# Designed miniproteins, single chains, continued (5): the designs that were tried, part 57

Each design is a single chain, and the fold is of that chain. pLDDT is the mean over its residues in the fold that is shown.

## One batch from the design tools (miniprotein)

Design m17959
Fold by ESMFold2-Fast:
Structure m17959 (fold): chain A 73 residues (1-73)
Amino acid sequence: PTAGELLLKQLDTPLSVKDASILLKENGYTVVNQINGTELLVVSPDGQTLTLEFQLQVINGTPLITAVSVKPT
């Protein structure tokens, strides 16, 4: 599964950007850089570079991911 597919599966469970980073690492992705508060640069287990963009919404006082898109590099 792609990084976007992994994160989309978890949208039924509230995810912070930090929790998303941990989930990606546990699934063999390398988090190279957090470009800004809503974007992560990652490398897939097969060596593909991906930019993930998050939409965040404050839910019960916590900024949580409500949408994920994969940007071509």
Scores: mean pLDDT 74

Design m17960
Fold by ESMFold2-Fast:
Structure m17960 (fold): chain A 94 residues (1-94)
Amino acid sequence: SQLLQTLVDQFVQELGLEEDEAQILATTVINEDLTGPRALKFTIGLLKDFKNKTYKNFIPLNGKDAIIIAKSKDPVEQYSAIIRATARYFNTGT
């Protein structure tokens, strides 16, 4: 889809990911319904902040996502945890 391709290209450019890694994250964003303009801008901003080491744990994290973000050696797992936490935040405020 056009949206999927646009998000893949943006994640390759902004996060320095390979296309297959970017596809995993773009698919997660779409599946978590973070494609509205406000939610998408916020989500991409958090992922960029994490890449640049300026991430401030702005959104509430459950224990599993907090451990993945702090301890995982796989940046795709870390970004995926941020996307899931962002989706919960937009849907429940938690």
Scores: mean pLDDT 81

Design m17961
Fold by ESMFold2-Fast:
Structure m17961 (fold): chain A 81 residues (1-81)
Amino acid sequence: SKRERLRAIFQSWLDLLREDWRKNPETTEEQMREAAKALVDMVVSLARDEYPDMPEEELEALRAEFEAEAERAIEELLKEL
């Protein structure tokens, strides 16, 4: 589905960010959150371009889901660093 594809894209890029943060332990929590926000904005923008027929409420639900996933990933990483 469109949602599953967008989730896969988001998760793939979030995984790359987490790997980068693990390799660069000097990265601050603020920098991690800024990068995560940019990723969420990018994926939502991509969704609007590729799926112009997707309802706005569905895009907003995906944004909230991605924001929650990013926050959880940052929290888990900070406990491991």
Scores: mean pLDDT 85

Design m17962
Fold by ESMFold2-Fast:
Structure m17962 (fold): chain A 106 residues (1-106)
Amino acid sequence: SKDELIEEMERIVRELEELIERETDPVKRDGLELILREVRRLLELVKEHKDVLPEEVIRRALADVRRALEQAKEMLEETDVTKAVTIAIGAVLIIIGSEIDLRLAS
């Protein structure tokens, strides 16, 4: 159901918030906060347009949010600051792409 997909996206938001609370590196925290901001924006758009969006589109948005979380975790394991920033930008671009897909479907 659409509600179950949204609940899964909300769990990922909570996991990103927990990662931010545990992170001490300021650059990695900034990267996580950028990713979280974009994920929250996408989630609000999904909630706002839930009744008109096909479940398939919401499922794609969840897959993109899951991919962004995995990139966030990869960023946290990175020792090179420049590589960490590049991974964070990549995660943000995934979510922006998902927002474009969602807006074209609504």
Scores: mean pLDDT 88

Design m17963
Fold by ESMFold2-Fast:
Structure m17963 (fold): chain A 86 residues (1-86)
Amino acid sequence: SKEEEEALEFIARMHADALRRQALQLVADGSSLSVAQLDALMRAEIADVIRYMREKGMSDEKIKEVEAELQAVRDATLAQIEAQRA
């Protein structure tokens, strides 16, 4: 239904926000994790989100959109962290 589609899209947006916030919080808390280690953690979280969305019946077309959004959030977040550490 449209309500189920909207609920899954809302959950995807929440995961995108959480992905950014978690990485920035780790850095704020003084984490010694390298950018490469943070990238690996964020990639693992993205893979888990995509698996969840697929299990909930999200279409392949929408899965690709969600993955692209999460990848963009990862790229922007890592660039911000690199700039903060420079």
Scores: mean pLDDT 84

Design m17964
Fold by ESMFold2-Fast:
Structure m17964 (fold): chain A 64 residues (1-64)
Amino acid sequence: SMMEEKIEELELRKLLFEIMRNSERWLLENVPQLSPEQKALNEKGVKLLEEEIKRLEKEIEELK
């Protein structure tokens, strides 16, 4: 159904953002020589990705 296709698209978008978030988290935890500026940018990136993931989770729940 159209609804199932929409949910599948949102789930895929969420998965992509989770992969990006996990990559940024890995860098923050495993690269001890990140500059303060780079660390701040990566931390901001993680926060933005977490906010987008939460928004997608809410949208998916509302469609189910």
Scores: mean pLDDT 86

Design m17965
Fold by ESMFold2-Fast:
Structure m17965 (fold): chain A 63 residues (1-63)
Amino acid sequence: MSRSESLAFLRQYLVEKKFLQPDAPDSTLEKLALMLLSPGEELGSTPSATLKKRIELFLSYFS
């Protein structure tokens, strides 16, 4: 998965969860991705299934 594909996936998923505005800049997505990724992980090399699990864990703090 490319970096741009991962950012598009994150935008769509977070917007569906009503956590992010559709017009939020990519810099906001990149900052969120850095918080979701473990040290040594890169957005473009991390599978979408892994990103989804990380987002669900993150959002659980706000449930």
Scores: mean pLDDT 72

Design m17966
Fold by ESMFold2-Fast:
Structure m17966 (fold): chain A 64 residues (1-64)
Amino acid sequence: PLTLEQARVGLEVARGTLELAGERAAAEMLDRAVALAGGGRLSPAEAVALARAGDAEALVAAGS
């Protein structure tokens, strides 16, 4: 099982990597995914699964 802390750290690292690569739009979407995971709107496992699928828009929509 994935802990909340592990999911949050994983999303933060992914965001930083995308920023370094110059992929700011993707980094912004991942930043929103981190906020949703921290706010309890999504389970940590759900947030990580959507981020891995590259569907950060679905993460934002789920938080709306």
Scores: mean pLDDT 58

Design m17967
Fold by ESMFold2-Fast:
Structure m17967 (fold): chain A 79 residues (1-79)
Amino acid sequence: KEEEEKLKVARFISGVPEDASEEEIRRALMRNTGVPEEKVDEVLETTVAFLKKMGITDLNDPRVAPAFLFAKAVVVDLE
């Protein structure tokens, strides 16, 4: 269930086609955002947690991209 939400966020942030595989989505996310491979799952998990706390269920919500950027900052930049 949480894995499904992580994949949805990764697809939205990476901008890949709907038919892209999980591996293609993860690679595009790393290329487009600079998240290291070892931190991808933690950044996505943190992003999903932020969205859940804010009650966001629609990825078209303008708060989705800021939530991802905050998650990346916390997990990657502030570590």
Scores: mean pLDDT 76

Design m17968
Fold by ESMFold2-Fast:
Structure m17968 (fold): chain A 68 residues (1-68)
Amino acid sequence: SKTQQEKKLTQEYMLELLRVMADTTDEILAARQAGADDATLDAIVAAGNARAAALKAEYQRKLAEIQA
């Protein structure tokens, strides 16, 4: 059913979002330990935010396809 497909898609999106957040956090911690400057740390945060935004857009696209 569409409801079951939506539930599965939402669960997949949530898991992928958690992975993006974890990966971004690990990258920030590694860069900080390597002595990265504020500009480098800001760039990592921006890249993580861009990955999260792309994931949300893909989720919304797939959700719309199920609801069509």
Scores: mean pLDDT 88

Design m17969
Fold by ESMFold2-Fast:
Structure m17969 (fold): chain A 69 residues (1-69)
Amino acid sequence: GREAAEEAIRLGEEARRLAEEAGDKELTQGSQGVVDAAREALREDDRALALAALHEAKTAKQIAEQMLK
């Protein structure tokens, strides 16, 4: 639970920074939403929400990285 939520926050914040560099406002907002969901999962000790947020954070980061290549 906690490790997945913390990793999701980290990856979501990286995705948000990369999306801002790429100039993609929708991906920036979406990545912030993932970070917010991961923080909620950490506060409520919600493992299912943490795993979902981690998956979304990984996807957002991959998309943002591709935009900068």
Scores: mean pLDDT 84

Design m17970
Fold by ESMFold2-Fast:
Structure m17970 (fold): chain A 56 residues (1-56)
Amino acid sequence: SEGAKYAEEYARLFAEKYGLSEEQIQLAVDAARNADIESKEQGFAVGMAAALAAKR
């Protein structure tokens, strides 16, 4: 879905912006992909949250 695609893209973008390792970026993307996302707005929020979680 478009929402899931947005979540993956934003998870990657924010993880890269935070300077995370390739391993952490992959964790963020995988977490975002596993969420049930319908909308672009929801995808953005989930992507950001996944990147922040992977940062820790």
Scores: mean pLDDT 75

Design m17971
Fold by ESMFold2-Fast:
Structure m17971 (fold): chain A 93 residues (1-93)
Amino acid sequence: LEEALRRAEERIRELVEEAKRLLLEGASDEEVREIFRELLEVMREAEEQGVPSHVLNLLALRAVEEAAKELEEEGHSELADRLVSLFFQELLE
């Protein structure tokens, strides 16, 4: 269980950083949403391994918030808003 949680946390952080990188490189909304769909699959697989969904949701939310804060601090407030918006679009669908 601890191994599944740690692996999910690492993968979630990697995917959020990938989404942030794609936005900085001028990627389309669809490309970023594709990364978030992969993130949701990672969360689903971890839940199947016994990690509680509320823990996974909290980890994903924190990773996205942290990446958005970094984008804002770097002067990319529009990209920060876009990152958060695209994540919630996938999470709520």
Scores: mean pLDDT 86

Design m17972
Fold by ESMFold2-Fast:
Structure m17972 (fold): chain A 62 residues (1-62)
Amino acid sequence: HMMTVEELKAELAARGLQPLPSDEVLRELMALFDQDGSGKLTPEERARLLAFLEGGDASLLP
């Protein structure tokens, strides 16, 4: 399942992450974690992105 920016924002809000990044920042982060450039996040890439946004842990960067 391809995660859209809107779906990512909903997931972050459901997890209590506030304030939410802008749509532009979220698109850049999705592109950064999309290492193969497919326009889709794998389940592993999505999990890493969410963990990065929740914890701010730079070691989770690709």
Scores: mean pLDDT 70

Design m17973
Fold by ESMFold2-Fast:
Structure m17973 (fold): chain A 81 residues (1-81)
Amino acid sequence: MPSVEERAEEALLLAQIGLAELRELNADPAVVAEVEGLVRRAREAFRQGDYETALRLAEEAIRLIEAYFASRGIRVRRLPA
């Protein structure tokens, strides 16, 4: 079973990929700014060894990314958990 550290790392990677996709699609600047803020905070928490906070913030970023793509009818890879 993946550790909290491994789950946080995977969630951060997924959030970063989704953020890059939002930028490439010229998504709503407000949505991009919110996701950027969450990813930045998640990265800081991960660097400090606060893996639970990093995971939570990354999951919130992914949720916003998925909601945006769903609102535009774009299919996105489903969250594993």
Scores: mean pLDDT 81

Design m17974
Fold by ESMFold2-Fast:
Structure m17974 (fold): chain A 74 residues (1-74)
Amino acid sequence: SDSRRYLTLIQLKLSKNDVTDLVRRSLQAERIQRKSGLRDIERASFESMLTSLMEENEDGSEVLSSSSRTKGLE
């Protein structure tokens, strides 16, 4: 949706930290004000997508969870 396109455009001008902070602040502000008033499913989906996008773009070589990254174990 628009969030993906918006993030891509901002990423070209701003740092990922700025993008993440801005989006997260907006989501958290709405949550604090209305708490359970907003659609949790939609909010969670947006935040999950942003976190995933940030990780993929920020962390090209994540080694924090090496064991759980393999499909199967020996």
Scores: mean pLDDT 55

Design m17975
Fold by ESMFold2-Fast:
Structure m17975 (fold): chain A 64 residues (1-64)
Amino acid sequence: DSVKQSLLKELQETIAALDERIGQLEANKEKLSPSEAEKVKAEIAQLRADKAGLTALKEQIQAD
């Protein structure tokens, strides 16, 4: 495979890993104290932003 295809695969795998982490954090947040839950909510928001950025990058690479 070309370098581009390898990069796209790596981006897809990273996006999938972010989705899994977000799911785990959301599933566990209700078991936490209010202070811990707020920190987890902030982490989820950051991971969602990171995922959106990587998805946009993947689409840009695919379009080129």
Scores: mean pLDDT 83

Design m17976
Fold by ESMFold2-Fast:
Structure m17976 (fold): chain A 113 residues (1-113)
Amino acid sequence: KIKEAEELIKKGKQAMKQGDYDSAIKYYTQAIDLLKTVSDSVEAQIQLSIALSNLGKAYMDAGDYDKALAYSDQAIDTANKALAQSKTLEQELDAAVALVHASTVKAVTKEKK
């Protein structure tokens, strides 16, 4: 199921490149729904943070700054939870990268609002 969510995130990114924000939002939302049904593992939390950050960016690019901020805040909280629960250096690095991405989306959205 995590691999299915990763595939949906890739489809969302392709839709973003085409300016199809509606399709990107649908794909990222489907990825988030899948990730919420899997075990509360560090890997699932990292992927959930990534999907939430990408959803935030899609809303930002679509001009919905309130939703962009809400999803980027959720992504930051999720990445921080993953960092706190990380047991390996690789998990810590992946969670830290997710946190940086989420924080960047929030910062850019605040500048545009």
Scores: mean pLDDT 86

Design m17977
Fold by ESMFold2-Fast:
Structure m17977 (fold): chain A 86 residues (1-86)
Amino acid sequence: SDLEQQFQALFDGALRAVVRQMESAGLSQADIDKIVALLNEARDKVLAEIKKNPDDTKGILSLYHKEMNKVNEERNKLLKKQEEEK
């Protein structure tokens, strides 16, 4: 599916960018692994929804934003904690 390929590419790009940012910030491997696991969970949920309801573009985008917001909130908490430890 073209839509599956597009979202897979978005998640692959997000994974690379987020890992690089967290490594550059000096986060522990355990904290990096936690965010990677959340990103993988978000990807799996979005890809499953695309397979179930491929024509529900609005629902798929809504789910993507909801799941990415969760990942970003947890990542931001870890980054803030790391800054406070300096």
Scores: mean pLDDT 85

Design m17978
Fold by ESMFold2-Fast:
Structure m17978 (fold): chain A 108 residues (1-108)
Amino acid sequence: DEYEKKLKEEQELTKKNEEKGKEAATKAEQHLRDLAEQTSSNPEAQQFLLDSARSVESLREGMIEQFKRGQESDLKTNGLLNSTGLVLTIAAESERWVAERRAQKLLA
């Protein structure tokens, strides 16, 4: 069955992209939390970094929920979910970069 073959391939790619996205988001969250510990002398910068870490965590959890809902879905849904892991990676890194720049201004 051609449909079953393509569905399985898309599901495997979705799982791989989900794992990469989760890992990237976890690293971004941890990096922001580590920076917050290093900025303990500036409560505003520390709080902003912790809020940004929570934002990354929420983004990751939302994407994980979408991946779970998509696992038994059609080819189109799995194709869309394949891209969300990459989007999560980009979004998490962007949030981290913005948070670092903001903290630098607050520390100055």
Scores: mean pLDDT 73

Design m17979
Fold by ESMFold2-Fast:
Structure m17979 (fold): chain A 95 residues (1-95)
Amino acid sequence: SSLISAPMTAQQLRDFIINSLLSMDIPGAEIKSVEVTIEESTDDKLVVHIKVDIVADNPEAAQQALLRITSVVFRAMAENTPQKELIITLEVRVE
């Protein structure tokens, strides 16, 4: 079950996603930067573009980081956005 409170503003949602990702502890990987762009925000539709730069110790750590980042993003969106249509573009760059 997902608990949805009052809808976040675009700025509050950006800050929430950025803080959620930067606070992650990922074994063998580190998040270096997070950029969040709200491309569309209406009562019915939300379009978000997220860019994440990571450093990983090895390919397995990079893969684990991608899965965890994806999970955190989708959970944050599901719990904090009431829109019926959610489009999320997630770009992860690995150094």
Scores: mean pLDDT 78

Design m17980
Fold by ESMFold2-Fast:
Structure m17980 (fold): chain A 85 residues (1-85)
Amino acid sequence: SLQEIKEEYQKKKREIKEELNRKVDAFDATLRALREQGAEPEEIRQRALDFAKKLSEEYNKKLKEIDEEYQRKVEEMQQRLAALA
């Protein structure tokens, strides 16, 4: 059903967000430990920029994949309903 397709999409979006939050929290803890160990501010900044870029690229790719899957499933359902009219 269309409702099941929507529920699956929302579940996948939540799972991606939860994974993103876990990775951010883990990285924040790593940066905190590096600061306590006396790492240079520029090294910390560079690590944060590199992490943010990679995480953003990964997140955007995953969102695009589930958005495209959702759109395809909705279109397939709409085509099936149109065939019954």
Scores: mean pLDDT 86

Design m17981
Fold by ESMFold2-Fast:
Structure m17981 (fold): chain A 86 residues (1-86)
Amino acid sequence: MTIEEIIGAILRAIGLIIEVEGLIKKYKDSNPEAAKELEEVLKKAKEALRKLKEAMKTNDNKLAEEGIKLLDEAEKKFKEIKKKLG
């Protein structure tokens, strides 16, 4: 993986975390089930960010690939939740 790809994934993860945290605050009282699903996305996105930051620091391509896989899974789940919410 290129360093530019890892940086791009880090920025995607940060953006996802911010958006998901905002939706958790919005839905915590009105739709607690959706808030719980969003908390699972948040946990996965934070773990992806952690792995991507560590991969950049250690120059570990396998760790970067794991981070991107987790990020892709988190983004897919978030898209599904957003479709359900409207």
Scores: mean pLDDT 88

Design m17982
Fold by ESMFold2-Fast:
Structure m17982 (fold): chain A 62 residues (1-62)
Amino acid sequence: MDKDEIVNEAGAEAVSKSTTKKEYIQLLAEKLLEAGLISEEDAEKAKNSDADEAAKIISDSL
């Protein structure tokens, strides 16, 4: 699967399995880490940040 497909699948799965923006960001960060698209450090920073900061961390890591 190419990078864009992995990102799209991670986003779709995170949306379907989360009820809040915080849960969405946590699931997205975990899926992107599993795919090797972000580092463990960036994933942890995203999980511990607010939604806007987490989105920026993930975007900058891709």
Scores: mean pLDDT 74

Design m17983
Fold by ESMFold2-Fast:
Structure m17983 (fold): chain A 67 residues (1-67)
Amino acid sequence: MTTFEELNRLYYDVLNKGKSSDEEGKQIVQEVEQAKQQSDQLMGTGSQAQQGLDLFRSTVQDAKSKL
């Protein structure tokens, strides 16, 4: 189970790797940032907060595998 701290670490790892990547890496970073923003907006909405966190987790993990 990925803790919130591990998820944040992966998020920053993706951002740092994306900064040194080509156009594809920049697009991956944008997708991860959008998922993070959506998750943050849904924070405190109960079941919708969980949906946002699940989307963010999936997006970060996919980005990590691509970078």
Scores: mean pLDDT 73

Design m17984
Fold by ESMFold2-Fast:
Structure m17984 (fold): chain A 72 residues (1-72)
Amino acid sequence: SPDDELNAALREFDAAAARLRDRNPTPSREEILALYEDALARIDELVARHPDHERARAVRAYLEAAIAAARA
């Protein structure tokens, strides 16, 4: 289901974020941006297949805003 796909993508994002958080030395801005951009690419593919999925569209909007803020 689209919800299962979204939950799987979010779990993978959380795992990747945890790995970056546990790194020494601290991850660079570029590595953090790459993590968010990779997540956005996966969510964009999900939204393309399920355009009416409100939760996936909300996650996409959140990731787009987070990336824009990080680049400012």
Scores: mean pLDDT 84

Design m17985
Fold by ESMFold2-Fast:
Structure m17985 (fold): chain A 56 residues (1-56)
Amino acid sequence: MEEERRKYLKEILERTIEEVKPKTIYLDVSSSELDKEVVKEVAEKYNIPVVEIDAN
């Protein structure tokens, strides 16, 4: 189950990066450990900095 979420998020994030070409990725500090891991992994692949934000 968690592996399917990881793959889904990775695909969506990669697609978004290719379309939007963001200079920075903002990551909610309350996100799940798995979501944080996937975001950081994809950001590293595209050499995009990740900034953790409190989006409450």
Scores: mean pLDDT 76

Design m17986
Fold by ESMFold2-Fast:
Structure m17986 (fold): chain A 64 residues (1-64)
Amino acid sequence: SVQLISQFLSQQLQAPQETVLSILEGLGQHDASSIPLVAQLLGKDLTPEQLQRLSQALEQLLQG
């Protein structure tokens, strides 16, 4: 769900949920592959370890 992804990324990247949601809708991606692009557009430099942790956490969230 794009709403769950936007809420999760808003919390983790410390950005407004509406901003994250607009980026996700513009990308047309609603999975963990959107994380590096959202972070880049928000001006957040994430380490490979941070990207892996966020991807795993988001995948777990989406799987229920």
Scores: mean pLDDT 78

Design m17987
Fold by ESMFold2-Fast:
Structure m17987 (fold): chain A 67 residues (1-67)
Amino acid sequence: TARELIDQLFALAAEAARAARAGDYATATKLLSEAVNVAQQLLELGALSEEDVAGLRAVQKEVAAKA
């Protein structure tokens, strides 16, 4: 369901934030890539906006630049 995907998105984002705070940008980048994939599914279901997904992609790109 969309709710399960939203919960998964927040869990992935929280784990990515913890990895980034620990300086593990490689793990953070991987987790954010998974989060973007979940967000894309939520966009297709109408549960997220294009702006929400674009915001996540921007964060993923920034963190990937540090890996």
Scores: mean pLDDT 85

Design m17988
Fold by ESMFold2-Fast:
Structure m17988 (fold): chain A 68 residues (1-68)
Amino acid sequence: SAAAYRAVGGAGLREIREAAEAGLLSPEQEKQARAAAVAAGNAADRGDDEALRTAGMSLHKILAEGGA
């Protein structure tokens, strides 16, 4: 749903931006995190719960490793 996309993608994009501005993410990590957030949104739009979970876990891992 659009609400699920907003919760995963929008919150994720905000956290990616804040982490990058704080210097916690390299440019490559920011790129990978943004790609994961986009993948999560696309998976949610098509109802692919497995892909959504996978993308969400990837985003979480990148942000956690970056200290965000």
Scores: mean pLDDT 69

Design m17989
Fold by ESMFold2-Fast:
Structure m17989 (fold): chain A 94 residues (1-94)
Amino acid sequence: ELLELQLRFYNLLEELIEEAVRAGAVEEVDAAVAKAIEAGKAAKTPEEALYAYWRTLIEEVGEVVIRHSDDPEAMRALTEEALRALDEIRRLRE
């Protein structure tokens, strides 16, 4: 169901952000948010803007947690899972 996918997506995103904060990479998370905002501004529709924000945020925060982790494979898997959840939400809403 869409609601279950949205909750899973938000939980995965929260986990990525928590890992980045735990690593002390708060400034890199702030930079990731700034990039996500710019990606959203470039979109032509509100729906495209929403997905551009979330996709860019996940990709950028994912790179941060992979760089700072002592288990980069686990962080890559978490990032890929979040991206898959976002893609599934997008598919169901189209």
Scores: mean pLDDT 82

Design m17990
Fold by ESMFold2-Fast:
Structure m17990 (fold): chain A 83 residues (1-83)
Amino acid sequence: TDILNRLRDLVMKYAKSQSPEDQVKAAKAGNLAATAATTRLLFPEQEDSSQQLYDFGLDYLSKDPVEKELFEKAYEELQKYLS
């Protein structure tokens, strides 16, 4: 759908808006955040699934505080777009 293409574009814009050294980390974090956000949008009846994907992203990035912070910020930005 066109909304999935827009979310992909937003992830790329978010990543490119970060400092050059953080852009790869921001792209990785942004893609994980987009997965959680789109699951919530496409399957609103499955709140637990969206929450599990968010928690998975935080856990997966837990060893890098920069990636974790970039993930949380990306999720907030994507949620604002979807509201």
Scores: mean pLDDT 75

Design m17991
Fold by ESMFold2-Fast:
Structure m17991 (fold): chain A 70 residues (1-70)
Amino acid sequence: MEKVKVLIATSTTEVEEVEMDKKTYEEYMKKLIEMYKENDVVIYGKKVKDLSFEEAKALIDKFLKELAAA
């Protein structure tokens, strides 16, 4: 199974780079996106609920990278 290095939010202000199976990453992102949709989360002026899964995943990944760099 393909392994990927991804950023995971461990808290509201902390991110961690981990290596995991692509399937595990997709399941993690699905749960995170559902939580963000339920809470009407807005990232870079875009509502997560208005985005496709691929768009939400890309936006969250970009956000976590910027959070890690701060």
Scores: mean pLDDT 73

Design m17992
Fold by ESMFold2-Fast:
Structure m17992 (fold): chain A 92 residues (1-92)
Amino acid sequence: SVKEEIIKLMKEIEEKMLSPTEIEERVQNIMEKYNISLEELLDLIDEEQRKYGMYWSGYMLKLAALRVDGSLTAEKAMEIMREAAKLKKEAG
């Protein structure tokens, strides 16, 4: 399932096995394979990061998804970073 692919990718990011370019390639492949929209992907990332406490992986995946989509802006990047930092503090 798409959720299993996202969880697997998030674990690989936590293990520091992937470069930013490799993360973007994996995100593009997931979007193509499951024919999901950016909005659907971001919702799934948010759900899984909260469920498993993988906020760093969630941050990295959201940035990669927005970059692949071509919609990443400096403002959105900062918002995602601040959200990830806040969630990490609340979880710790």
Scores: mean pLDDT 81

Design m17993
Fold by ESMFold2-Fast:
Structure m17993 (fold): chain A 68 residues (1-68)
Amino acid sequence: MPSLEEQVRARMEALAAEAEAAGRPDLAAKIRTGLATLLQMVRDGRLSPEQMLLWAEWFEREARALLA
């Protein structure tokens, strides 16, 4: 079974690809930066995997609103 980190990575990478396909490379860059920040915070012990998932869901919701 993929870990929560792997699931978040896959979902955020798919979202970034969707943004690029929609002609929004700026948004794709922001999504990738957000993912890198979340992963670094988990690595630093500042964020739990559960909290990372909640932040990733927020990013997905906001990004999809901008792509709609």
Scores: mean pLDDT 81

Design m17994
Fold by ESMFold2-Fast:
Structure m17994 (fold): chain A 76 residues (1-76)
Amino acid sequence: SLIEQLSDPDWRVRALAAGQLAASGDPRYIEPLLRVLEEDPSRRARQVAARALAGNEKLPEEVREHAREVLRELAA
């Protein structure tokens, strides 16, 4: 499942799963998605996840703003 793929050893699999879960807009996935943004060991996975979350109007504004903040931090 996509949820299981958020724990995949390959950062690309985790990033793609985060994007797909974000696209669903399902609030049940907000907490797992925030964990990827905050805790993923791969800077690239966090960048891809943050871009997917920041642009998704189905997610709450607080989540989108947090994703934009993470993108700013990763760009510095």
Scores: mean pLDDT 80

